# Designed miniproteins, single chains, continued (5), part 6

Each design is a single chain, and the fold is of that chain. pLDDT is the mean over its residues in the fold that is shown.

## One batch from the design tools (miniprotein)

Design m16178
Fold by ESMFold2-Fast:
Structure m16178 (fold): chain A 76 residues (1-76)
Amino acid sequence: MPLSEEELKKAGVSEDEQAYFILGELIRKGEIKNLSKETIEKLIKKSAKYISEVNDQKEEDVIKAIKEEIEKVLKE
């Protein structure tokens, strides 16, 4: 992550937006498989909230899309 969580908070970046960047990086690096299910679910919920607000999409639909992507990575 190029910016720390503290720096992102100072820049007015929400925790939900921070979770989106963190989740995206973990998926891209294949590191998501090293996390607990509880941690993954927490990141998904926060990321989905951010995406649903930005794209005016249903949070439920965004959660489903993110879960499908993670399941593909976990099956490998």
Scores: mean pLDDT 72

Design m16179
Fold by ESMFold2-Fast:
Structure m16179 (fold): chain A 68 residues (1-68)
Amino acid sequence: SEESLAEIEELLREGGATEEQINRILELYKNKGSAEEIEKELVRLVIEGLISVENAEKIGKIAKEEFG
């Protein structure tokens, strides 16, 4: 839903993710990427220090609820 996409965008911004990185995650959502593919990208962002583990877990939960 658009509400879920807005929540994900906000969590990524709070973590310091770039607009390009945010758009990639949102595109995975819009193209019905699997929850596993989204989780893999979130792990990469955490490793790069662009998002907190807590925010990544919140986004992953939203992904599982929408696409799992």
Scores: mean pLDDT 73

Design m16180
Fold by ESMFold2-Fast:
Structure m16180 (fold): chain A 80 residues (1-80)
Amino acid sequence: AMVTVVIRGLSEEEAERLKAEAEKLGGKASVSRGPEVTVTIQGLTKEQALRLAEEALALGARVQVFEGLNLLYSGGPGLA
């Protein structure tokens, strides 16, 4: 199934860095600029996706990893 990583709460520089990292791994990544910068990554293996999720969490982001419609992982600072 398609693995998707959704990363929120990074700076634009951090978002572009993770986009480049995902693309280097053979993934497809997009950065959207709205009220909060969001990076959406697809086309990675489950292991690669979880590794990028760990990197984003270390930067203070909120991260969700999906396999198809199934939420594999959710982490990061919640609502207070």
Scores: mean pLDDT 82

Design m16181
Fold by ESMFold2-Fast:
Parts: C-alpha cells; sequence; structure tokens
Structure m16181 (fold): chain A 87 residues (1-87)
C-alpha cells in the first residue's frame, strides 16, 4: 500500500540520520517521498507525518539548538502544507 511504502521511507530516513547525523537531509527525503506520491490520501499522509514527527522529535534531542530550531521549522512547514491540502 502507499501508506506502507511511505512509512518504510520514514524508517529508511531515520536509519540514515542515525548513521550520518544529518537529520535535515533525512526530513527532506521524507518530504520528497510525500510530494512524489500525489495518489496518497490526506489520511495516509497524516499518518506518515505523525510517524515522521514522532521520530524527528526523538532524534533531535541530541542536536544543537540551531539544528533543533531548523527541524521544528521544517515540521511547521509540513503542517501548513497538510492543512492547505485538506482545504
Amino acid sequence: SLLEELLARVEEARALAERTGDLLAAMQSVMNAILSTPEASVEEVEEVVARAREWAREAMRGLDPAQQAETERALAGLDRWLAERRA
């Protein structure tokens, strides 16, 4: 299913961030996967976003404050995009 494919991308990005330390690149990968899957329903995207947010918040605990702020801005942008798609 599209949901399972997108969730697998979130797990792949999480593992990549753990190996490389580049959380922003990992989040960008998740965003690109979502944008490249326009067939996904709003509900499927909401589930993917929730999973990515849960992981990103846990992963950013070890980062410096500037990287944490950048990640929070990326998550806020994702929330805005999702709200616009619902409309």
Scores: mean pLDDT 75

Design m16182
Fold by ESMFold2-Fast:
Structure m16182 (fold): chain A 68 residues (1-68)
Amino acid sequence: SAEARRRELLERLLEAIRAGDYETAQDLLVELYLRGLISEEEFRAIADALHAGDYERAIALVEELLRR
């Protein structure tokens, strides 16, 4: 299901950010957006946090999406 795929990719995104694997994190974030599993606003918020090196904010944003 789309819900299962969204959860899997968000969990992998969270793990990549926590591991400092920002290349994998960016790839997973793009996949989430291109598959329509997150909104443009959600994509931009996480991308901006990653670009700024605000990994704590990036983690918080991904965890919020996992709670939905």
Scores: mean pLDDT 89

Design m16183
Fold by ESMFold2-Fast:
Order: structure tokens, then sequence, then C-alpha cells
Structure m16183 (fold): chain A 93 residues (1-93)
């Protein structure tokens, strides 16, 4: 059956939140590269790959949590944790 209007709205809200956090991860990665122009190509590729992988993970987790009916506040906490871990790993490169 098709998603209910409430299920679609919840899915949209979770995806919008994940997209916001994804954008923040990608912007952080861009700033690291911009502020460190002498970074090796290997390190630049690692930064980009980690940022993209973390962004896809956020979208996937948001989709799964919305479909599983995870409460909004719990879903937000998990997505924020994924973002925090991604930023910490980017800063270590």
Amino acid sequence: PELSEEERKKLDEYLEYASKLSKEILEHADKIIEENPDLSQEKKQKIVSLAVASSLRLIGEALQMALDGVPKEEAKKKLEEIKKEAIEELDKI
C-alpha cells in the first residue's frame, strides 16, 4: 500500500533534517581542503570520501528510522551522533 499522509510527512521531516546535517559535514570538509591547499591528493580524496560516505549514511539511517517509526527526538539524536563522529574523523585527517 502507499504511504499514509502522516508517514510521508514524517519521512520528509527526517530526510530534511538528515540533509541539513549532511550539508554541514560537506561544508566542513570543503573548509578543511580550502584552508589546507598543500594537503596531499591522497588526504584530499580521503576527506571527500569520508564526507560523502557519512552523508549517505545519514540519509540511509534517516530513511530507515522513519520507516521503522523511531520517535523524532531519538532519530535526531542518532543523526547528530553520526554527524559528530564524521566531523571528529575529518579533523583527524
Scores: mean pLDDT 84

Design m16184
Fold by ESMFold2-Fast:
Structure m16184 (fold): chain A 78 residues (1-78)
Amino acid sequence: EEEKLKEKVKELIEIMRKEANDEGVKALEEELFKLLEEKNYEELLYKLKILADVFKLNGKDESAEKAEELAKEVEKVL
């Protein structure tokens, strides 16, 4: 399950790079992997839900869908 979450985070970051390709993606990548390594799944879940809403607001639908998918996977391990 941890490997699945790690894979989903990588997929989200890859999609975000395709849609934004900026320094903000690097900072988010570091933050998400840090939360995953610390097993802080509650904060990771809240962060992903916020990110999904922000991505939808900015028209980044693919990033939003991946963030929602990852949030559901994180919710299963809580």
Scores: mean pLDDT 78

Design m16185
Fold by ESMFold2-Fast:
Order: structure tokens, then sequence, then C-alpha cells
Structure m16185 (fold): chain A 84 residues (1-84)
């Protein structure tokens, strides 16, 4: 799937993943304001790079976004469960 996307769409996915990671780090630290900032940036990059370009269908875009958000939530839960 990823390798079949345009280089620009691939870049958007990588950049969105990076900002979702920053949001995870902020959420683990309890900084929800910073987390919201990074999540919004990730959402904007994903929307512009995939959805607004017509690279993927609306269904595919929603599935990708939901998957990235679910992975971020799982990562926050995992990191918060660690005692150090």
Amino acid sequence: YFSSLSPEAQKALREASYYYGLAVDARVRGNEEEADKWRQKADELLRKGLYETGEVSEEEYNAIKADMEARADAEVAWRRAQLA
C-alpha cells in the first residue's frame, strides 16, 4: 500500500506519524495543550497530503486516520503503564 502512493503522499504519512509521536510524548507528560497542537498538525498534514490531493478515497482516508489515532492511543496507554 504505502509504496504505491505518490512520494508526496508518502512524505505526508511520515510527517503525520512524526507529529502523532510528538502528541503521544506530550500526552504521556500530561501536557494536553501541547498534545492537541501536535495532533492538529498531524491531522492537517494527513488531510492535505492524502484526502485533498485525491490520492485516497474518503473511506481510505478515514480508515488511515482512525488507525493512526488508535495506534497513538495504544502507545500512550502503554507508556503510562510503565512505572519508569
Scores: mean pLDDT 79

Design m16186
Fold by ESMFold2-Fast:
Structure m16186 (fold): chain A 52 residues (1-52)
Amino acid sequence: MDKELADWYEENARRVEDYLEEYRDKLSPGAQRMLRGIITTARVAADALRRK
């Protein structure tokens, strides 16, 4: 179901966000930008799936 897929994307976005917050000082600016992109994409996907 779309809801289960949305929950999966949100859980993964949360995991990546936690990692970014914990390791921000150890990550290159490029890595931080990449991780933020992943978080944004996953959350947009989750929102779109829930709004259907």
Scores: mean pLDDT 80

Design m16187
Fold by ESMFold2-Fast:
Structure m16187 (fold): chain A 82 residues (1-82)
Amino acid sequence: MELSEANRRFLELLSKAAEAIGDGKYEEAVEHLEEALELLPEVTLPPEVRERIIGILEGAAENSKNPEVKEALERLIEALRE
């Protein structure tokens, strides 16, 4: 089903962003986060999963040393809350 593919791609993008952050590839991390944000209208997550993802992203934003990564994470968090 289409929604299942969107959900899988969204989680894949978050995983790639986390890997890029760990590797110090902040520009690539921002690109993956922006692509995840663009895909979000097609994504349908259970509330419990969404809350858990928000918590993880909030922790990443608080601990981020890169301003662009922090801003991209904060934009994604706000979009997930709405």
Scores: mean pLDDT 80

Design m16188
Fold by ESMFold2-Fast:
Structure m16188 (fold): chain A 90 residues (1-90)
Amino acid sequence: MREEVMREAEAVFNGAGAAARGIEESGVELKSSDLSRIIGLAAALAGNGASAEEVAEAVREELLSIPGVSEEQAERVAELVRERLEELEA
């Protein structure tokens, strides 16, 4: 039981960290509310067992829903998120 909770907590933390770092490294400027929403989405999906690709795709879709975010910016963040999560899960 505690081992499962720890695994899920690690996945949540990894998802949140990957999204936050990817956005920061990409240079994409987001409102605090949008940033928190995307970080929360990545954390929730990773915690529920979503793959790195699934988390990255969801982050890309959410970024594209934000006015002023370009398709290229969303793709760059998604790529960074996917790479980070693949490294952490390997």
Scores: mean pLDDT 81

Design m16189
Fold by ESMFold2-Fast:
Structure m16189 (fold): chain A 89 residues (1-89)
Amino acid sequence: SAALRDEAQALLEQGDEAYRKGNYDEALKLYQQGREAAARSGDLYLQGKSYANIGDVYKDAFGNNELSRKYVIRSTALYLRAIGDEFDA
């Protein structure tokens, strides 16, 4: 729904603000909440963006390159699916 999509976008923007302030644990929490809202909305692009942002926190803030790679791979798959859905229309 549009409301769930708007909720997901707002949570991701709040996560970006927390990340900018160096509040990495709060950013991760907000990105995970945004991912859940994006999944409920069915918006593949916002789901992909959520996975990318979580991956960036694990890489840049926590130094966990292995976990970051897993999130980035999933993000890429979701983005490619979102683009494919547009071209199938």
Scores: mean pLDDT 87

Design m16190
Fold by ESMFold2-Fast:
Structure m16190 (fold): chain A 74 residues (1-74)
Amino acid sequence: APTPEELELEIEVALHVMAGAVALLEGDEEGRERALAHYRKAAETARRLLELYPESELARADLEALEAAIAELE
């Protein structure tokens, strides 16, 4: 079962992903830039999760999806 610390970091990833998605709804350059910043923070947290919990398939999947999203926004 996930530890409380693992869950807290996963929640942090989810919050940044949601904030990035909301920023993209603005449909302008400023929204895209804010989304990129949020996705980068989410990816940083997901990498930290994988360093602490290398067996976390969820964190690995989240990181892969975030890296793809970041590449598309750059």
Scores: mean pLDDT 84

Design m16191
Fold by ESMFold2-Fast:
Order: C-alpha cells, then sequence, then structure tokens
Structure m16191 (fold): chain A 72 residues (1-72)
C-alpha cells in the first residue's frame, strides 16, 4: 500500500478534480444554480481557513473551476 503525505494527497485531489471536472459540473448544475453554489463555497472557505486549511484549499480549487466555467 502506498502512504501519501499531506502534500501528495493534495496534488492527487487536484488532479482528480481536473480530470473529472466535466462530470462534476453536470452533477452540480442538476442540483442548484451555480451562482448560489459559488456563494456557499466562498462562505465555507472563509470558515474553514482557521479550522481545516486542507479542506479550505480543496474548496478553493473547486471555487476557481466553478468561476472559470461560469465565466465561459
Amino acid sequence: SISLSKEELKEKMEKEIAENWEATIAQLEATEPLEALIARVEAAIAELRDTNPDAAYLAQLVLEHLRAYLAA
């Protein structure tokens, strides 16, 4: 079994988000308006920065992808 460091896990999650982005967008659009989701993710990131910075980092990546998609 391969044990990943915190940094390696973050890199792997970044790659998985990027590789599965199209499927993720399709699922998110089916549940709520993307603008509403963006606002909720921004609020969650602000709260998570002090309590769980790793979750805040991953949420920030999702936010950047959502903003890019909405701007296109």
Scores: mean pLDDT 71

Design m16192
Fold by ESMFold2-Fast:
Structure m16192 (fold): chain A 110 residues (1-110)
Amino acid sequence: SEEEKLKLEAEILKTLAIMLGYLRPEVRDIVEKLVKLIDLFINNASEEEIRKVMKELGLTDEEIEKFLNLSPEEKISVFREVLNAVARRGLSPEEVAKLIKEKIDEILKK
């Protein structure tokens, strides 16, 4: 039930991200990478596949390791925060990478 709820939340975030890329061509490239990352999470993909996409987003191996050690709920929180910021502010790829890092660090401080 809880696992099913998290998967549904991730699928909703993926759908919203796809729609955002359709409505805002200027953020399409970054949104497509976020969709890919969320899809890998939904399908419980290997760490190697997740690492590859996160490197494409501009994250370091150390930052990726921190993300992988987050709970499923915390990972969803990162996706939600990043998607909301991209939707509201039209962030560059570099700004998205920075926001992911900042959100991971915020979660780990609590």
Scores: mean pLDDT 84

Design m16193
Fold by ESMFold2-Fast:
Structure m16193 (fold): chain A 58 residues (1-58)
Amino acid sequence: GALEQKLLDLIIEALLLRGADEAFATAFAKALLEDIKKGGDLKQALKQVEESLEELKS
C-alpha cells in the first residue's frame, strides 16, 4: 500500500544518507519493512523514520 511504499522509500533515503550503496539499502529496507509489518506499527515506524531523517539532514 501507499504507507508501505512511503516507509520503504524513507528507509532507503536514510541508509543512502549514511553512505550505504543502493543495492544494500534496498535489500535492508525491504527486510526491515517486513519486520515492521509483523509488529503492526507501520504508522509509528513511519513517524520514527521521518524524525530520524530530519535529524540526519540537520
Scores: mean pLDDT 76

Design m16194
Fold by ESMFold2-Fast:
Structure m16194 (fold): chain A 74 residues (1-74)
Amino acid sequence: DVERQLEELTEKAIEEIKNAKSYGEIAEIVSRFGREVARLAGRDAEGNYPPLATRALHRVGKAALDKIDELEKK
């Protein structure tokens, strides 16, 4: 079940980002997550990711930006 696997990976990535202590740690988490999404979801006939994969990438990206903002502004 791709949907379940994407949700589990998304939750783990967001949790890891919340616990990250540096920009470098966030970048490593995001990079790893992107590779896992590409592996699980693939692309459709038009070269687009399915909506579930796009939403997962968006959620992790937002968590990363929020954490970077937190680290920079304190």
Scores: mean pLDDT 79

Design m16195
Fold by ESMFold2-Fast:
Structure m16195 (fold): chain A 84 residues (1-84)
Amino acid sequence: EEEERRLRFEVDVLRALLEIYHGIAKVDLKHGNEESKPLLEQVEKDLARVDAMEAAGAPLEEIRRFLEESLKKINKMIKEIDKK
């Protein structure tokens, strides 16, 4: 019960962080930063995957792991944009 609630909370927080990056990428693209288009596409793909995992009843630990890897990848993409 407590562990399940902890995992649910962790998944929700990680999902919220991914949604924040989605918002940032949309704003960047709207302001003409075309370099953010691959970032937007990746975030949208990963959000769709999380939604599919939730709909399929995937274990929360598996969803949490996917979100952690997604956020690591997104952070790397952001750093690459900053280098240009």
Scores: mean pLDDT 84

Design m16196
Fold by ESMFold2-Fast:
Structure m16196 (fold): chain A 71 residues (1-71)
Amino acid sequence: MSVKERAKQALKRYYDYYLKNSKNPEFQEEIKKLYDEALKAIDEAKTPEEVVRIARDFFDKLNELYEKEKK
């Protein structure tokens, strides 16, 4: 499996988890926006290093949104 395919699968699992556990429509829309932007960035990435950075940035942003929603 390519680095891009692995990254997209990881993103989808994370996306599905946060979307399922968020009941706030505003957070759901922000999660969807981040996911779409990350997928496009991965498709446009020219190196495996760029793919890894994009995935990390997405995970960090989702964690920040989730923590803000909880408390």
Scores: mean pLDDT 80

Design m16197
Fold by ESMFold2-Fast:
Structure m16197 (fold): chain A 89 residues (1-89)
Amino acid sequence: AEEEAEKAKELIKQAKDYLRQGNVEKAVELAKKAYEYAKKAYQESGDKRLLAESLNTLSQALLAAGKIDEAKEVNGEAAKLYGEASRAE
């Protein structure tokens, strides 16, 4: 619920901070944890934007780690979720 969403947001922030510092391994680790919490928040509340942001952050970290194919797959999922989240009705 709300606790999972807050944990996901904090982990996304930390992953982005490590990515900016060039600590790619830590960025990937935290981005994966953020995605797990964002999935739990999505299952409980339907928060597609948070899920999409966690996947986008994971994609950036994977790309920095040279995991190009994994990054492309994750980025595609994020883009789809952003499109779905933009259609609130």
Scores: mean pLDDT 82

Design m16198
Fold by ESMFold2-Fast:
Structure m16198 (fold): chain A 132 residues (1-132)
Amino acid sequence: KPLVLPPELLKDDIGRLVVAGIAKSFANQGKIEEAKALLEYLIEHGDEVTKAFAYRLLGNIYLKEGKVDEAIKYYEKAIEIHETAASYLNLGIAYFKQGKIDEAISYYRKALELDPNFERAKKALEEAEQAK
């Protein structure tokens, strides 16, 4: 069954955060189809920050399914709309899994430019440098 959401949920930042939280919760519970439907709704009807968040989460779902090329496309869409250190880290991880080490390093460095204290990005960069 298609997921039907009340339009009122997207009227303000609190409503959008609630819907985003539900999507993440569904994904964590293995309710992948429900999570995808909710994220697609957020992409169609949300503001720019909400759309970027939804694209990043959708990328995470596809990456976990082993669909690395699809994950990359969604992370790139998230970055195009709203750049975050987390989106650059996730894009770097996806390229690293494809064996594109130099591209992964470039994206980890971009994550650290946005957040110099991002420990996960520092560790990912160290791992990628050792893989050269």
Scores: mean pLDDT 81

Design m16199
Fold by ESMFold2-Fast:
Structure m16199 (fold): chain A 67 residues (1-67)
Amino acid sequence: SAALREEAMRLAKELAEGFVELMKKHFGEDNVESKIEVTEEGVTAVSTAGDETFTFTVTVEQVLEGL
């Protein structure tokens, strides 16, 4: 269903944003640079803190399996 896929994408974006907020809380807001990329398949958040890069990916299919 297109409606279920749209809802799953919204939830995927919320999860990626939650990851970014968690990274900011852990390392400090001024110490983290973050980027969120949205594709048809899902959402990827990339956060860089110092010399380390952390990637969080959630797919629409993973969210749909949880519904």
Scores: mean pLDDT 85

Design m16200
Fold by ESMFold2-Fast:
Structure m16200 (fold): chain A 95 residues (1-95)
Amino acid sequence: SKEIQERKARLKREIAELTERRAPLATEVIRFYDTSEPDAPSEEVARFIGRVLAGSLTEEELERIGAPEEIRRRVEELRRIQAEIDRLSDELVAL
């Protein structure tokens, strides 16, 4: 129906906006890792990037790599944004 199509359009727009908000935060965290682990293999860097985007980095892992409070705050923001994207995506799939 028209109402369902309008709801889908709104959800897609909200997801896109959150994805744009996520990008600069992810870039800062990835840049920190690149600077801290310059000799890391490309496969390890790719895994780290995937975990940053998924919001799956643990506090123990952040401590292990010596992440400063500023980077930890960005990871927490990324987790919140990803959780909201996941919620909206679930709503979109349910329509």
Scores: mean pLDDT 84

Design m16201
Fold by ESMFold2-Fast:
Structure m16201 (fold): chain A 84 residues (1-84)
Amino acid sequence: DEEAVKLAEETAREIYELALKKGMPEEEALEIGRAAGWGTYLAAKGNKEAAELVKELKEAVEKGDFERAKELAEKLKELYEKAS
């Protein structure tokens, strides 16, 4: 599980930095990054829904669609809470 945690941390940082680069406020970028990390952890454990949501979240951030990114982050948070 060390590898899953490492991958989640790396993904959280990547998405946080991407969100900042795209102009998202720091507090929101941190929330998006954390959600991406949670989803990546679940995906590494075999959760296919989490994998799809993380992919969509990254695409939304890359497109600058912050409203969609926030919606996807909320879904990832719910999924993580349900799985934990």
Scores: mean pLDDT 85

Design m16202
Fold by ESMFold2-Fast:
Order: structure tokens, then sequence, then C-alpha cells
Structure m16202 (fold): chain A 86 residues (1-86)
């Protein structure tokens, strides 16, 4: 089910971003493992989306929600990367 897999993907991706932010923008082994797990779910979601236009539309809607939910974490990560570049 696209909704279930998208929810699991979002949870893992959000947890990964939180760990990276907490670790001053460094990708720990735990964060890398979460990212790998999220990528596998992303591959499964992509296969489901390829099989059905309806499932693709549902996936796109869930990804848009995830981007909105993770925007503050991504902003913190970008700020940390900018600080390290200085």
Amino acid sequence: EVERLAAEFGRLYREMLELVVENDGEVSEEARELGERAQRLGDELAALAAASPEQRELLMARLAELEKETAPLKEKLNALQDEKAA
C-alpha cells in the first residue's frame, strides 16, 4: 500500500534529518543506515508508482506533504552547511 510505505519512508527520512541536524550536519553511521532504509522504500514506492497513475498521484501528494513537514529540518541543515563553509 502506497500510503503505508510512504508513511514509513517519511518517518525514516525525518529521523535521518533529525540525527544529521543534532550531529551538527555530520552524517553518522546511524543516519546513513536510516537513509539507506529510506532509499529502499523509495525504490519500492517508485515501482508502485510506475505500475499505476493513481498510485503515482497519491505518492506525489505524500511526498509534497513530507517536503513541507521536513522543510524546517532542511533549513537547519542548510544553515549548518553554510556555517561550516565559513
Scores: mean pLDDT 78

Design m16203
Fold by ESMFold2-Fast:
Structure m16203 (fold): chain A 89 residues (1-89)
Amino acid sequence: MDAELKARALELIREIERLIEEARRAVEAGDLEKFKELHGRIVELAREIGELLEQLTDPAARAEVLARLAELDERLREVGELAREAYEK
């Protein structure tokens, strides 16, 4: 159970990593609509990971997922700052 939950969470984390990179490219290209769509998808997947974390009982598995989420939070903040600079008029 926990191994499966951890694997699912890590799979979602990898998908978010791809979406963050695509969101950064959308900001660089000036594509606000694509950025909004990608950002919404990232937020939804992060919420799903949060729900999986509530079900994880293995402390080591939870620690691994939380560490990866902390890295994502930093990357998402960077993309958010880029979007603020690019789209704030």
Scores: mean pLDDT 81

Design m16204
Fold by ESMFold2-Fast:
Structure m16204 (fold): chain A 79 residues (1-79)
Amino acid sequence: SEEKEKKKKELEKKMEEIVTKTLKEWLAEKLGINPPEDTSLKELVELAREKATPEELKALQERIKEALAPYVEEAEALE
């Protein structure tokens, strides 16, 4: 169904926006890093990997998982 594919793409975009926001907030709160608004998701991920400890990265992954939970549930319902 073309409608399901469109909804999946919209959810993927929303999830990417949530991940980007969560990463920016976490970097500011935990590491004191305030990246520019135009910083790409790839650059944010690289900053987190470079600056964070393994334990801090695990905490970040859990925070992202919690932030994405409603969107993941919606995506799974679409299959």
Scores: mean pLDDT 78

Design m16205
Fold by ESMFold2-Fast:
Structure m16205 (fold): chain A 88 residues (1-88)
Amino acid sequence: KKKELEEKRKRAEELQKKILEVAATLPDVRNLEEAEEALRQLAEILNEELVKVVEDGVEIELPQLVVEYKKLLDEIYKAEKEEKEKAE
């Protein structure tokens, strides 16, 4: 299923480019709590609604476009971890 992982990576790059084209470099929303303030600003520029997302027990509000991007990153990470575990 290497092709699926490659397609997800390509899609993530496309979404990242769109986000950067609309606004400045997006902070790492997985690790930065201050990103919530920046994401609200980004949602205003994108004319998108904020969506509640629960990750690692933390509830945050993200623009829909960012939610899709983050979901792809999580799927890529999970797939890479699975491949690494199978190799060992």
Scores: mean pLDDT 61

Design m16206
Fold by ESMFold2-Fast:
Structure m16206 (fold): chain A 100 residues (1-100)
Amino acid sequence: SEMEKRREEARKKAEEYLSNPEKAQQDITEENQRIAELEKKLAELRKSGAPVDERRKLAEQIHAEGLRSIAYENALKGDIDTAADALVGAEEEEKRAKSL
């Protein structure tokens, strides 16, 4: 199925993170910084009364980035299956954000 193919591709990406732990750790740091910046923007949108759809799109993007961070962390722990599942989840949330 298409889902099985996506999970297989995600598993390969997780294995790549494990094969280069220094890069994976750097990617975790960058993702956490990106999440913090997006959360600050979302807080500003809430204070300014920005449209619900704009706030929802940013919230979904934050969720997707959080799942990527989880994927890097689990890959570094050798939990490739959990990392792959998190990557698939991130892709689905990113697709949802783009459709909003």
Scores: mean pLDDT 84

Design m16207
Fold by ESMFold2-Fast:
Structure m16207 (fold): chain A 60 residues (1-60)
Amino acid sequence: EEVEEAKRWIAEQLIKIGDYLDKIIKMFKENKPVEEIIEEARKLGLTDEQIELIKKFYEK
């Protein structure tokens, strides 16, 4: 039950940020500072949770 709800929620979030994710990925490819990437993500309307996920992915 909870697992199914979590999967659906994640899928919906990925769909919603799909267009924004492409722009963020381009910034990673250009080797932009993580601080600039986070700032741009906030401008695009990403949540703190989504920004935290991006930061962790970049650090790894």
Scores: mean pLDDT 67

Design m16208
Fold by ESMFold2-Fast:
Structure m16208 (fold): chain A 111 residues (1-111)
Amino acid sequence: GKSIEDKSPGELIEDVLINENVPQSQRSSVQQQLLELFDKLRSNLSVENQKKLENPKHAAAVLSVLFEFEVKESQIPELAEKLNQNDELLKAKTPEELEEIVVKVLQELKN
């Protein structure tokens, strides 16, 4: 297959869905939903946070969290606002740190 650096957002999402054992018959619809959520998230993020997500490994980490936490479209504006307020995304050095920050913010939104 292609290296992660050469993969489109659609190909990165497909890899996430394969790794999470999503049935082949459902992957296309789930991929489309995740792409729409990710695009909406990016559009509401600061320019600096948007640049952070241009890294394919960081994008894949965020997409994985959106899938695992079954994030709804209605939650995206508040999630983006909270991520923009604390510079925590900008301080993340690894995909794992980025995933932890997004998970933390999502947990705060549910409490």
Scores: mean pLDDT 77

Design m16209
Fold by ESMFold2-Fast:
Structure m16209 (fold): chain A 95 residues (1-95)
Amino acid sequence: SVEEQLDREGSKLSRELMDMILWDPDNRALANRVLRLFLEGVLAIRSGDYEAAERHMRELERLREEAEKQGNKKVAELAQRALDIVRDALRRDRE
């Protein structure tokens, strides 16, 4: 189901970000920011704080743009994946 796919996508994203934080010093700071914003976005949705969720989504979008400007395609892709997951979760929770 779509719900099971989103849960699996979130788990895969978290694992990839954690691997980058542990083993990729060049990308560690950006990967840590993506993971933090992703987790805070999900927690905001679960608590019904949709305003906080939208703020975290905007910050993820800015971080993706920052990574793209630096030529960091890996972090930009992970930030976009985080944004998409949080956006889909927010949309589902509101309905």
Scores: mean pLDDT 85

Design m16210
Fold by ESMFold2-Fast:
Structure m16210 (fold): chain A 70 residues (1-70)
Amino acid sequence: DILVGVLLIMSGVMKAIGDDESAELFREAARRLEAGDVDGAIALLRQAREKYGALSDETVTNLERQAREL
């Protein structure tokens, strides 16, 4: 629940700065997490890191750890 909220806030922030691709990745990651697809959500966060540089390695690692604890 908290992690989904954080991902939706990050999506909104990315949209506000004009990064529509990262905004969509965060929104889809939140949607997958709500559906119980933790591995699918983590894959999208890793994709954002590799393709867009939107997330640091530490940020991705922390989000992955939190998602796996749910």
Scores: mean pLDDT 71

Design m16211
Fold by ESMFold2-Fast:
Structure m16211 (fold): chain A 60 residues (1-60)
Amino acid sequence: MDAALELLNAQSQAAGDAVRAWMAENKQTIKAGDADVAVQAEANKLASEVIAALEEEAKK
């Protein structure tokens, strides 16, 4: 995947909304100082959602 920046630019609205939701749900984790594990989990989740969106676009 060598067009990641262009993909993120096209889906900036969805990414921004996901980041805001992640921050709200991870207030407790951030305060506890356990953000490292949460960051890795959210990165994997966002990557999966982006791949799913690309697959749907390809099927249209």
Scores: mean pLDDT 62

Design m16212
Fold by ESMFold2-Fast:
Structure m16212 (fold): chain A 75 residues (1-75)
Amino acid sequence: MEELARELRELYASLPDRLSAVAEAIRMALDTTGVDAVLQALRDAGDALGVELVEAIANGEPLSKIKALIAELLA
């Protein structure tokens, strides 16, 4: 547990901005929960932006595109 907290802190310190840190945290969460399950939940909720974000992460889209989608989702 202490190791995970330390890794997360280092992740935020090593990335150029908070949006990059959020993008990496989402990627890690998708790896643990499963992309298909998250996509189904977002589609059931009618969240088109969320679907686009998860698909972009799953397809390995550029970080710049992922950051733009996160910024739009948080607006």
Scores: mean pLDDT 71

